# Designed miniproteins, single chains, continued (5), part 96

Each design is a single chain, and the fold is of that chain. pLDDT is the mean over its residues in the fold that is shown.

## One batch from the design tools (miniprotein)

Design m19541
Fold by ESMFold2-Fast:
Structure m19541 (fold): chain A 71 residues (1-71)
Amino acid sequence: GMAAVEEARRLLEEAEEALRRGDVEEAKKHIQRAQDYAVLAALAGLVEEAQELGRRMQELMKRLEEAEKSK
């Protein structure tokens, strides 16, 4: 239930911090783990929360892609 949403939010915050310091691989790991928790939230019927998590993940994935292109 909500515990999965809370874990996903925490992991997305950690991914954002990793991106801020240029740690693309660490950010990628946190985003992947957050996806697992977002799926659990969706399966628990928390569709609106899962959609919000999905939007945040998509934003972070775009930032990650741009960081990788800087190489």
Scores: mean pLDDT 82

Design m19542
Fold by ESMFold2-Fast:
Structure m19542 (fold): chain A 73 residues (1-73)
Amino acid sequence: AEMASAEELRERTRENVEKAVEAARKGDLSKAAAYLAAAGIDVAAASFAGHEETAEEMRELVRKAIEEMEKIL
């Protein structure tokens, strides 16, 4: 299987959390949850691949997105 690079996983996580927040602002909670789940999978992938510093950065992106969503909901 072709593994995404640490940079690709980080960028994909950023895109997914941004889309999750946008979906929450539109009231599409199912889509928001799906984007957060996708970001969580990429965090796990980064950690399993040994990119622990990148995984930590990605976890922080998810945490901040959840905080923004809580302000909207």
Scores: mean pLDDT 82

Design m19543
Fold by ESMFold2-Fast:
Structure m19543 (fold): chain A 73 residues (1-73)
Amino acid sequence: MVEELEERLRKAMKAWMEGKLDEALELLGVPVQDTEQANRDAVAQAVAALLREIAELRGIPAEEIRGYGNSVK
């Protein structure tokens, strides 16, 4: 179910952009960390892992998804 992973990613990225780290972590299935910096790092790592998984399922090269996070302004 690639669509479910993509929807989860979009919601998590939106929460992350809005500064709602707790929501982003819950959407990604990652436990809330003790510090704000650790929460940010956990979200970034989980988003990167999910992006790779989606790209592999879609047959997109890993290099192609490099700019996906950077296009969010």
Scores: mean pLDDT 71

Design m19544
Fold by ESMFold2-Fast:
Formats: structure tokens, sequence, C-alpha cells
Structure m19544 (fold): chain A 61 residues (1-61)
């Protein structure tokens, strides 16, 4: 999964929850999640999206 693919998946899930973030922020979150996940072999794409959503919600202003 690429940074762009993960950022888009996170954006769609956040929109379903009524949350909107700038594309730049979504890319930053996606990159951070992927960098964190490299040390966790076996993590699924669904788990990556959920981690990104949780991080995005924690970073809301």
Amino acid sequence: MSVEELAEAIREELERRGIRLPEERLRTIAKFVLDSAKDKPGITEEELVELGVELAEALLP
C-alpha cells in the first residue's frame, strides 16, 4: 500500500465520520502510519486505515 493509497482510504473513512482534513495532513498521517507499521509484520491494510483514523482524530484541533 502506497502513502497516496493509504491517505485516500483514511480520507474516505474520516468523511464517513464527518471529519475533513487537508490533503497535506492526510499524507503526513499516512506516511507516519506506514513508517510505524514497517516494524509490525502481518499488519493488514484495514488495520493501517484504522490506525490512521485514530491518529487523525487524536490530532484534531
Scores: mean pLDDT 80

Design m19545
Fold by ESMFold2-Fast:
Structure m19545 (fold): chain A 88 residues (1-88)
Amino acid sequence: MEELKKQIEKAEEILKKNPNDFKTYYFLADAYESLGEYEKAIEAYEKMLEVAPDDERPVLYRHLADVYEKAGDTEKAQEYRRKAEELA
């Protein structure tokens, strides 16, 4: 999808100027998942965890678990599901 790739490029430019824009990271993670680029989606969620308040971490851990499962990393998926449950 040419349109989605252009939106990803714009989002990457936004993050160069504002590296703590978590809404842009959510967009990038979702966009990368849609393209099957699970490693890049994981990187986006990990960057969000660096700046996320504690009350948002369980949601991010659930997203990481889902992406790892789609990527075929069942062990990491289970690890992040446990982390989300511990903070619930």
Scores: mean pLDDT 79

Design m19546
Fold by ESMFold2-Fast:
Structure m19546 (fold): chain A 72 residues (1-72)
Amino acid sequence: MEERKKLIGGATLLRAAALHADDKEKVESYANSLKQLGLEEDAERVLEAMKKTPEERKAFFQKLADEYEKKI
């Protein structure tokens, strides 16, 4: 049950990161929220994506959110 809550929270945060992919401060905030959920590895992946273009970041965050939603 706790795992499902983490997946739902993670998917929500990753969708928000995709919507705000141009805003590095918001992306960092969403990554910190992922760490608070215990999703530290994916939070680090989100932070590494800041080296990408905004378009590439958006696509990456959408893909990662889709992977989370498939596990719910």
Scores: mean pLDDT 82

Design m19547
Fold by ESMFold2-Fast:
Structure m19547 (fold): chain A 79 residues (1-79)
Amino acid sequence: SKLDEVLATLEAQLDAVLAYARERRLSEEQVRAMLAALRAVAESERSKLDAADAAEFAARADELFARLEAELRALVAAA
């Protein structure tokens, strides 16, 4: 489905960002900016879905972003 394709793309993008962050020393400001940019892209994709798919996408995206934010914050704290 379109929802499954959009979610798979988002998950792959977030995994790539985490891998990138693990190889670089990022500041808290850079992490904040990256998360804001990724959330803006996800919101744009959500707006293209119907109401039911948009709600499911939002819930699953929030879970994925919460995990990414926790991992990125841990990397900054360890630096």
Scores: mean pLDDT 84

Design m19548
Fold by ESMFold2-Fast:
Structure m19548 (fold): chain A 72 residues (1-72)
Amino acid sequence: DIDQGVADILEAMGDLALKQGKYEEAVRLYELAVKIDPKNPRAYEGLAIAYEKLGDSEKAEQWRKKAEEVRK
């Protein structure tokens, strides 16, 4: 399950970037995670948080909705 493992690592790196205040880096890492695993709700939640921290409330809301869609 190589793709799942890579996506999980990218998600964890994104979470670390968020904790360090590296919001643009968090966006890049989460975008890579969802590209590999497009059904990962946690990575979409991470994108929403990162965009909110960057002041992009419109994109933050977009990614929150996507997270809810994939949690089904």
Scores: mean pLDDT 84

Design m19549
Fold by ESMFold2-Fast:
Structure m19549 (fold): chain A 85 residues (1-85)
Amino acid sequence: GKAAGDGAIAGGLAAMDAGNVAGGAGGALAGIGGEFEYERLGKGRGAVAGGRAALAAGEAAGSAAGIAGGRAGLEAGKEALEKNG
């Protein structure tokens, strides 16, 4: 039983790691978008607000990607447990 359980946990962790990487990339892209908005609005206080909004959106997207990745890994782990347990 232990080997099958360890497989399920490993699958979940791998998917969470993949989700975190995808979320990080999404956050970076949101940051770049903020810089483009900065160029569009000029070097004023509005540009700072735009950058902060892009950062918050990136954080929210990162969290969502991590959760989705975790769920996918958990399901893959359950299938491995059914096959090998």
Scores: mean pLDDT 54

Design m19550
Fold by ESMFold2-Fast:
Parts: C-alpha cells; structure tokens; sequence
Structure m19550 (fold): chain A 79 residues (1-79)
C-alpha cells in the first residue's frame, strides 16, 4: 500500500531525526502515524505504541533504545 510505504519512510526519518538531536522527530513521527491511520486501526495502534515506548526511552536518556523502537515500528509496518 502507498500509505504503508509512506508510514515506513516517515518512521525511518523520525529515527534519523532522533539520532541527530530530535529537532524534526515529532514532525516525522506524527506524519508516520497519520499515514498508518489511513492503512487501518490496528497498524495505527501498533505505531502509536512504539512511538510511546521510544518517547519513554528518550526521557530516560536512552537515545539508542528510542531510535531502535522507531526502527522496530518501521520493520513491523513493512511486513
């Protein structure tokens, strides 16, 4: 699905933004969630859970774990 491919690409961009210091992270994460919603409820819920877990890791100072959670979301969406 075109919307699924866009959700994956925005999740990858969100992960890259987190690595660089989060400036564009929320923008790309929100775009990924928007496109996931167009695919379906289950996919949007999955993406939201991974974003929430990534945000918790980031707040604890574990940027590498936060990035990995977003990349996990991208892999799950791509299936």
Amino acid sequence: SHMRKEAVEYLRQAAEALKKGRGEYSKYANKALKHAREVGRELSALVAVYIGEANLHYLKGDIDAAVEKILEAAREVEK
Scores: mean pLDDT 87

Design m19551
Fold by ESMFold2-Fast:
Structure m19551 (fold): chain A 72 residues (1-72)
Amino acid sequence: MVTVSEEELRELLLEGARGLLERGELPELAERILRTAAREHAAEALRALAEREGLDAAERAAVDRLVAALLA
C-alpha cells in the first residue's frame, strides 16, 4: 500500500478544512489525497488528525465532508 506522510496529511487537513468551508473544493482535495493513499487509509488518518488538531465545529464538519467524498 502507498504510505501517507503525517505531515502531508496535516497540511491537507488544514488547507482542506478552510478550502471546503469557502469553495466546496471537495472533489479536488479528495483526488489529491487518493493519489497518495488508499481511500480507507486516508479517511482514517484524516479523522485521527482532526481529533488531534483541535479543529472548531465548522472545520470538523468540513473534514467529515472530505472523508465522505473519499469514501464515495
Scores: mean pLDDT 60

Design m19552
Fold by ESMFold2-Fast:
Structure m19552 (fold): chain A 77 residues (1-77)
Amino acid sequence: SSLDEVIEELRKRIKDPKTFEEIEKAADSPQEKAEMLLDVVERGLTIEEAKLRVEYRRAFENGDEKKYNEILEKMKK
């Protein structure tokens, strides 16, 4: 699939195999894995920052205002 192709291309751009393994463990879906890889590789974010961004997007899309605000507070620290 196109998603698998994106993941493989981003994987090739990661020099430390531990970084890829940590993202794979932290992601709850292939879509989240691709989003986290993109944020780490293209934007230079930490794995923790990339995971918070994924959770923030999910909370916003689901209309979960309480969860959205909790994640926003974590991102400010």
Scores: mean pLDDT 79

Design m19553
Fold by ESMFold2-Fast:
Structure m19553 (fold): chain A 70 residues (1-70)
Amino acid sequence: MEEELVREAREAKEEGLRWIEEGKLELARRTIEQMRGLAEKAREAGAEEAAELLEEAARELEEKLREYEE
């Protein structure tokens, strides 16, 4: 489970970055929200490492998205 979540976080981050580069900011925002939701579920399940990685990836995407919005 945790290893699977880590893989999902990596893939979602790559996808989100691609959306930002293409100017599809709405899709990037959805990806960030999805990752945050997964992080919350991971934390509830005790998968702390996966939760931290998901939050970190979401934060990085959010920071990049902010650059494109401003």
Scores: mean pLDDT 78

Design m19554
Fold by ESMFold2-Fast:
Structure m19554 (fold): chain A 56 residues (1-56)
Amino acid sequence: DLFKKYDKDGDGELNIEEIKALLEELGKLSVETFLEIDKDKDSLIDKEEFEYFLSK
């Protein structure tokens, strides 16, 4: 899974910078996309939110 590749700490959370890089690699400029997922504007995406986004 892509999440695991970018999750350096392996604690199940991705930094906003890593999310942008990952989504760029997928060919999707997700500046707006990650904002849509990050409802709290915390700039952090946990594993469940990320999976939900991919399973969309």
Scores: mean pLDDT 65

Design m19555
Fold by ESMFold2-Fast:
Structure m19555 (fold): chain A 74 residues (1-74)
Amino acid sequence: MSEKERLLEEIDRLLAEVRALLAASTDPNTQWTLQNLIEALETAKRWLEEKGELDLARGVLENVRQQIARLRAA
């Protein structure tokens, strides 16, 4: 598996997780945060697919993981 393919799979897994959290959320502030994370992941996926931006994808994945961990800890 290439690094690009691996990152695409990680983005798809996080997109599924964030969408599931959004569907389960009733708090408007949490919903807003989760929607922003979906947009960031979709943008990273597009740039990774079209331009091969590996570093951008890694940065977005790390940020999204940290935000999810923070939301789960609250």
Scores: mean pLDDT 85

Design m19556
Fold by ESMFold2-Fast:
Structure m19556 (fold): chain A 63 residues (1-63)
Amino acid sequence: MEREFFEELVKKINELKKKGASTDELIEVAREFREKAREMGLEKTADVADSLIALLERRKQAA
């Protein structure tokens, strides 16, 4: 995956966590990065974002 794009995703997720963002807000940010990655042809980065979304959704359902 492209290091710079992935690093920005991680940075935004960490910033939101520090602000006390909900799981829904984290999912929304991950979806935005997934869509942007797909439009740019970064399929592996999009797959990583998709996996993160699935993990967050599963955690939300289990909580």
Scores: mean pLDDT 76

Design m19558
Fold by ESMFold2-Fast:
Structure m19558 (fold): chain A 80 residues (1-80)
Amino acid sequence: SLIEEGKYEEAKKLLEEKIKKDPNDWKAYLLLASVYLYLSKYEEAIEYLEKAIELTPKDDPNLESLKEALEKLKETLKKL
C-alpha cells in the first residue's frame, strides 16, 4: 500500500544516512536489503544483502542464514 511504501521510503533515507556515517555497519545494509525486499525491488535487495554478508563478522552465527536468504532472493529474481 502507499502508506507502507511511505514508511519504507523513510526507513531507506535513515539507513542511507547511517551508512554514510559508518560504511561498515553491516546491520544497516541488512536492514536496507529488507526495505528493498518489502518494496519488491529484488535486485537492489540482493545487492545490499551481498554487501551486508561481505561486512558481517566471519564468526557471526547468523552468517549462514544470511547466505541462505541471499540464495532464496536470487531464485525469486530468476522467476521474475
Scores: mean pLDDT 82

Design m19559
Fold by ESMFold2-Fast:
Structure m19559 (fold): chain A 65 residues (1-65)
Amino acid sequence: MEKKKLEETLKRIGDAVRDLPPEEAMRKAAEMLEKESKKFEKEGMTEVGKKLREESERAKKLAEE
């Protein structure tokens, strides 16, 4: 089920950056989200990949500004 995989991936990334300062956390999260997005798209889970890419773009904007 794609929704469960999306939620599990977001939780893992959130846990990985929890201890970082906000700006660094957003940069790290964006990088991890982009990598996971490409992985899911390659596996044919295009909807999960698209949502992860959207979250990555969101995190990049928060890190830059």
Scores: mean pLDDT 78

Design m19560
Fold by ESMFold2-Fast:
Structure m19560 (fold): chain A 90 residues (1-90)
Amino acid sequence: GIPPQLKVLGKVPEKASSIIKAIAISENEIEVIGKNEKTGSESKKLLKDIKPGESKIVSLGIGGEKIDIEVKRPGPSSPGEESEIKIEGE
């Protein structure tokens, strides 16, 4: 299958240092996990009813910063397929 796609929206907060993962857990559900690499702070969101070709926006609070992320399912995903992006503020 095809893993979910991730895109950061807007400005990355200054001094942000986080990894964002999107994991397909079923044919219509994606779990989004944000983790601050320095503090270990974690935020999770479950996206339901995201079908192939659809996108949803989630806001994750990680280490006191708010990051908006677009999650897209470009095609059918197998359970356990994941995508990852690293967010680094300057």
Scores: mean pLDDT 77

Design m19561
Fold by ESMFold2-Fast:
Parts: sequence; C-alpha cells; structure tokens
Structure m19561 (fold): chain A 67 residues (1-67)
Amino acid sequence: SDEEKARQIINEYKDIKDPKERLEKIVDALVKAKIPNLVMTALMPEISKVTGLPVSEVGAAIAKAYA
C-alpha cells in the first residue's frame, strides 16, 4: 500500500543528523515515490516525531514540494 511505502521511506531517512535535512530528504523521497498528498498529510504527525520538527514545519515542507 502507499502507506506502507511511505513508512518505509520515512524509516530509511530517520538517521540523518540534521532535522531539517532529514525532513527535506523524506518529503523529496515521498514525492518521487508518487505517494498521494492525502497519505503524506495523514503521516505528518509521524514525520514530525521522526524529525523532531513541529507538524506546522512538516506541513510547510509538503506544501513547498507541490509548489
């Protein structure tokens, strides 16, 4: 499923030391894998937890990727 693919991608990038770089790499990889925006939005709390960044910053990164 798209959700399983998205979680695998999130887990692959969790060990990048810079939280902002981690967020950018995760979002870029999810977009390149053609994960639907709805699935990415549903996983915003999980991405926030993995990166240590606020959900608002995660949402902004996702929005920017579709600009």
Scores: mean pLDDT 81

Design m19562
Fold by ESMFold2-Fast:
Structure m19562 (fold): chain A 89 residues (1-89)
Amino acid sequence: STIEEIEEKGLKRLEEIEKIKEELSKLSEKEKEELLKELEKKFEEKAKKLKLPQETIENAKEAIEKQPSLEDKIILTLELIKLLELKEK
């Protein structure tokens, strides 16, 4: 069923996120800030290439900015990049 497929994908993604958080914990705050800056640039470049409305790009940047930790900002930016890559099929 569709619900079972969503649950399975959700559980696998939570496991992936936990692994990402562990890898991020090995980085310094400066390295995390530099990584976030690079990822935000990559997101903006991909979004513009896909011709997303400027309002959509700005809303995504605002959502990233509102995340409570640097790690959460990085994770959300990675998720947004992944969603854009799925549209490039």
Scores: mean pLDDT 81

Design m19563
Fold by ESMFold2-Fast:
Structure m19563 (fold): chain A 70 residues (1-70)
Amino acid sequence: SKVIEELKKLIEEGIEALKNGDWEKAEEIRKKIGDLFEKNWENLSEEEKKEVKKLNDEFIEAYNEALLKE
């Protein structure tokens, strides 16, 4: 799915921003991810919804790890 591909790209960019200490960019990416979820959630298949939740959890985990390192 194009939506899943866009989410993966955003998650990858967000994790990279967190790794580099770019909190402003990470917050921007977090908002974009949330907007994409809100706009597309009702149109996703059950399998895509599971993938979205998994990707979101990965981003949150990276965010929490970055906070711990500061």
Scores: mean pLDDT 79

Design m19564
Fold by ESMFold2-Fast:
Structure m19564 (fold): chain A 64 residues (1-64)
Amino acid sequence: SEEFLKKRVEEKLQAGKSIEDIVRELRAKDYSQEDIGIALSDKIASGEIKVPDFVALLKEQDAL
């Protein structure tokens, strides 16, 4: 669920993982771009992550 993914992101941030590391880990676990966007939606809404920066991170992962 969306709530579960958001809590998972918060737990990883509290454990000292960066947003980039969290995105890489979620991609490695076969989560879609949409699921990753949902997981980071609170951080995007708060302005902690800007949408252009988020898109750049996803493109970087697709290039691997």
Scores: mean pLDDT 69

Design m19566
Fold by ESMFold2-Fast:
Formats: structure tokens, sequence, C-alpha cells
Structure m19566 (fold): chain A 85 residues (1-85)
């Protein structure tokens, strides 16, 4: 369970992303956004994880109806992948 992984290691960025994805599926978009940001904070130098978190933030903001923020995060995800290919 990802919550157990986070309790053992609060810097487990993958566990934060997966927990965020669970909240996204359940319609709790605000918690999903919070957890994706925690994933970025845990491993800001992990370009693959950060790019994935940016893409997931875009999806969450789109689900909230914030199309401007959704486009902003989608653009950041693309730029990050392009920069660190």
Amino acid sequence: MYEERIKADPNDGEAWLKLGEEYLKNGDFEKAIEYYQKAIEAHPDDYKLVARAYALLSIAYRKLGDTEKAEEWAQKAKEYYEKYK
C-alpha cells in the first residue's frame, strides 16, 4: 500500500505519485494535486518523476475545469521531457 511506503519513507516520490493517481481516480482532484506536488518536492532532480508529476498535474487541473493551469502543466511536462531526453 502506497500510504505505508510514505509512512516508512516520506521521500518515496513514486509512492506519492501513485497515491495521487488513486485520489485522481476517486474524483479527489485537490488531494491528487497536493500529492503530485509532494512527489516533486521529494525528488526534484529525478527528471522522469518530475515530468510524470507535471503531466498528472495537468490532468488533475483539467478535471477541476482549470484549463489554463492544465495547459501550463502540460507545457512544463513537455519541456522537461525535451530538456532531459
Scores: mean pLDDT 81

Design m19567
Fold by ESMFold2-Fast:
Order: C-alpha cells, then structure tokens, then sequence
Structure m19567 (fold): chain A 79 residues (1-79)
C-alpha cells in the first residue's frame, strides 16, 4: 500500500541517520546527538502511520523500538 511504502521510506531515513550517528559518536558528540534526534523523529512518523493502519502497526512498532534501542546504545557510548 502507499502507507506501507511511506512508512518504509521513513524508516530507511531513520536508519540512515542512526548509522551516521554511530560513525560520529566518537568524533563529534554534538552532531551525533542531533542525528539521533532526526532518526527518532523519522521513526516516530513511521509509527504514527502504523497507528492508523493495523496491518503495518506491528512492523512500524518493532522498527521504532529497534531504532530507539540503537539510539540509547549510542547515547551510552557518548556519555
């Protein structure tokens, strides 16, 4: 569906920002934290689409939880 395609694209952007944050975590902590915020914002938008479409909710929720866990791991490395 169009909603599924939009959620997938948002999650791809979220993972792109999360991966960039991982690379910058030991080099530029301030930029890494900003990229984490962007990753979580894209993941949140995908989750909101899932909340409106029960068929994709489980997928968007699992993806959101994974991105949130990844963000927490990076924050612990920065601290």
Amino acid sequence: SETSAQAQKLLQEANRYLNEAKKLASVDKEEALKLIDKALEYARQALELGEKDPEIYSFTKAAYDNIEAGAETIRKKIA
Scores: mean pLDDT 89

Design m19568
Fold by ESMFold2-Fast:
Structure m19568 (fold): chain A 69 residues (1-69)
Amino acid sequence: AEAEKRAKIEQSIATVDAVTEDTIAGLKERYTRLGEETGKVEEYQARADQTIALAREVAARHKASLRAA
């Protein structure tokens, strides 16, 4: 049924969101440590922000594709 298909899509979207946020948290931690260890805190923070923005964009496009299915 359409409602069951929609529920599966919403569960998939929730999974994408959960995995994306977990990945972002890991990236923030990794880049923070690299910045502290190298003394290049601002440079690694900028790299983290760029990588996180790309991860969110990829996740958003994937979720849009799931909703269109």
Scores: mean pLDDT 82

Design m19569
Fold by ESMFold2-Fast:
Structure m19569 (fold): chain A 62 residues (1-62)
Amino acid sequence: MKKKQSDELVKEGEKALKQGDLKTASEKVTEALDLDPENEKAKKLAEEIQKKLLEQEAASPP
């Protein structure tokens, strides 16, 4: 049950990412990982979002 809901959120995150909406994509992927932390697709999407965030804006110091 949780895996399907997590996968749906991943698909929504992918759509947002293609649209250039990194904020929405990040929110969707975070929710997906909260539901299923073992979701490999969600983990890969999170990495892609992180890379695009670093590309679009300079990383602030931690």
Scores: mean pLDDT 76

Design m19570
Fold by ESMFold2-Fast:
Structure m19570 (fold): chain A 65 residues (1-65)
Amino acid sequence: DKDKQRKQQAQKLAQSTRDGRLEQGLPGDVAAERTYEAVYASLQHDDLDEQGLASLEAARRVAER
């Protein structure tokens, strides 16, 4: 189930974003939500090769800023 895998990957990155920001005393909810949306959108294009992984990492960095 590709959709389930995409959601799981998006949730993992969103959780990491939330946890990291909360540890720093920053609001994590919006950043986590943005990370989830960006990651999930990237994965919807069935791009899980090296470029897809780079896009996920870039989206996570943007959401964390």
Scores: mean pLDDT 67

Design m19571
Fold by ESMFold2-Fast:
Structure m19571 (fold): chain A 76 residues (1-76)
Amino acid sequence: ELQKLVSQLVGAKLRVIGLEEELRLLEEKAKKAKAAGDEETAKEYEEKAKKVREEREEAEKRLKELEEKLKKVEAE
């Protein structure tokens, strides 16, 4: 079970990193669209960024839960 928890923890960390990178790119695209006066395109990227932000928060919650489980297993 410990090896399974470690594998899940690594996967969760990689997912958080990937979502953070995706969010940053979407936010940059939204800013560029706003600078160009394209408010509709900016709004589309902002909506996509909102969804990715929600996915990132869920991924971070899962990561914390896995870290807590790993600490409990290591403490026992």
Scores: mean pLDDT 82

Design m19572
Fold by ESMFold2-Fast:
Structure m19572 (fold): chain A 58 residues (1-58)
Amino acid sequence: ALSLEEAIALVRERLAALPEVTDEAVEAVIAEVAPLLATDEDAGRVMQEAVRLAEERR
């Protein structure tokens, strides 16, 4: 399992590699990274952070 910090770093890396940040691409990143976390609380926090980072790029 990833730590919350490692998971957020992975989300940031995956989003940065995308030429265009679409809602489908954000959902795909969340679907990949959220299951790697040990708790539902941390998975929820990763989901919120992924959405926030995606919106910052728009």
Scores: mean pLDDT 79

Design m19573
Fold by ESMFold2-Fast:
Structure m19573 (fold): chain A 78 residues (1-78)
Amino acid sequence: AKLEQIAEELLAEAKPEAEELEKNKDLEGLRKLIREMLRRFLEQLSREELEELLREAEEESSLELAREVRRIAEELLA
């Protein structure tokens, strides 16, 4: 699924910063970092691409990543 590929790419790019936040036990900072990375990625997409990704996220609603993607995509489409 495309969501899994996106997750892997984002985790690879943010790994050093994510590890530093985990080392400091800053869970809120880690969550904020993940949301900011997702938002930056999604902002690069066209409205049509966001709508397609939103539909895919709705199909995989059990995943936390899918729920975050849905939330941000809905905000960007509003």
Scores: mean pLDDT 71

Design m19574
Fold by ESMFold2-Fast:
Structure m19574 (fold): chain A 87 residues (1-87)
Amino acid sequence: MKKTITVELDVKELRALTEPIEFPELDPSDTAARRAVGAFLQAVAEALRDESKEKVTITLTADSPVEERALQAFAEALKRAIEKAKE
């Protein structure tokens, strides 16, 4: 069953990060989860290249619960990094 995941990111704050983001580990045997996360990170990278953007909404499709959990975990890691940088 396909599930749509929508993530809103403050890419202006994300561009200001100077420390590396601590991402969760992916199961090395789950190629689909790795591809889904790769597509998400590519979308984030493209948003970061557009310096005129302050906020971006990224919409992704997860075909499995493993992909959904991986995408949510990486999105939460980005949000936590932004919040920590504001402290």
Scores: mean pLDDT 75

Design m19575
Fold by ESMFold2-Fast:
Structure m19575 (fold): chain A 74 residues (1-74)
Amino acid sequence: MAEVEPLVEALRNSKDPAVRAEAARRLGEIGEAPAAVEPLAQALSDKDPAVRAAALEALGRLGPELAQRAAALV
C-alpha cells in the first residue's frame, strides 16, 4: 500500500498536475493521516483545477472539521 510521505512529496514537488491530483486523491483514500491536511490545504490553491478538486475531495474524506480547518490555511 502507498505510504503517506511519498504521496505528500508527489503532491508538493511534482511538476505534473496529473501526478499531483493522483497524490491528493490517494491521501484522501488513506483517510487517517493528519499530516496530509496541510499539504492538501496548500493544493486547494494549485494552478490546476483537477488538483484543487482532488485536494478538496480528499479533505472531505478526512472529515468535515478537517476540511473547514484546512480551508482556513489557504
Scores: mean pLDDT 72

Design m19576
Fold by ESMFold2-Fast:
Structure m19576 (fold): chain A 68 residues (1-68)
Amino acid sequence: MKKILVVRAKTEEVAREAGELAAERFGADEIVLVVGVTDEEAAEIGRKIREETGAIVAVVDAELLLAL
């Protein structure tokens, strides 16, 4: 089953760094970077992707991901 990770970041720089880390360490098939949105907006984007693709979708904050 396809795995998609949605990464929410406050800036494009943080999004890029977290996206690279996520690609290397978490084995996601696809990474979607979302910048300048709220947690609720990022969760809604993840929900829509799940509905449209049928993939396993996780939504994470870039700052939390970089702390792991």
Scores: mean pLDDT 78

Design m19577
Fold by ESMFold2-Fast:
Structure m19577 (fold): chain A 70 residues (1-70)
Amino acid sequence: KDLEVLRYLLNGRLAYKQGKYDEAIKWYEKAIEIYPENALAYRNLADVLEKQGKTDEAKKYREKAEEIEK
């Protein structure tokens, strides 16, 4: 499943760089669905949410990433 997660993270990053924030979120959500312990996916999701002004949601996912990294 690592290859699927990596593919989703790469697609999310590509969408993010193109300003397609909703698309980036969908890819990161798919990565989390397959591997819920992937801190990188949560951090990337938080970064996109901050770009959209969804600061409270971004904070929740950033905290989740920190919990996983412990």
Scores: mean pLDDT 82

Design m19578
Fold by ESMFold2-Fast:
Structure m19578 (fold): chain A 72 residues (1-72)
Amino acid sequence: GVEEAEKRFRELERRARRAIAERDIEELERVREEAQRLLELLRRNGAPEEVLRRMEGLVREIEEAIRELREE
């Protein structure tokens, strides 16, 4: 349900923040792939729009972090 999705979202967000702090591009790529897989699963299961937007936001933040780290 939504609570399981929220728990998975928080875990992915924690992993992303840690990887950004450690400048670990490989871990950010893994977290991005897992977040995209979760987003597709949530879309297929008809998750609320608010949950989908939060996941899309996380994916975007991870992609921006990867871009910035690669440009440095």
Scores: mean pLDDT 83

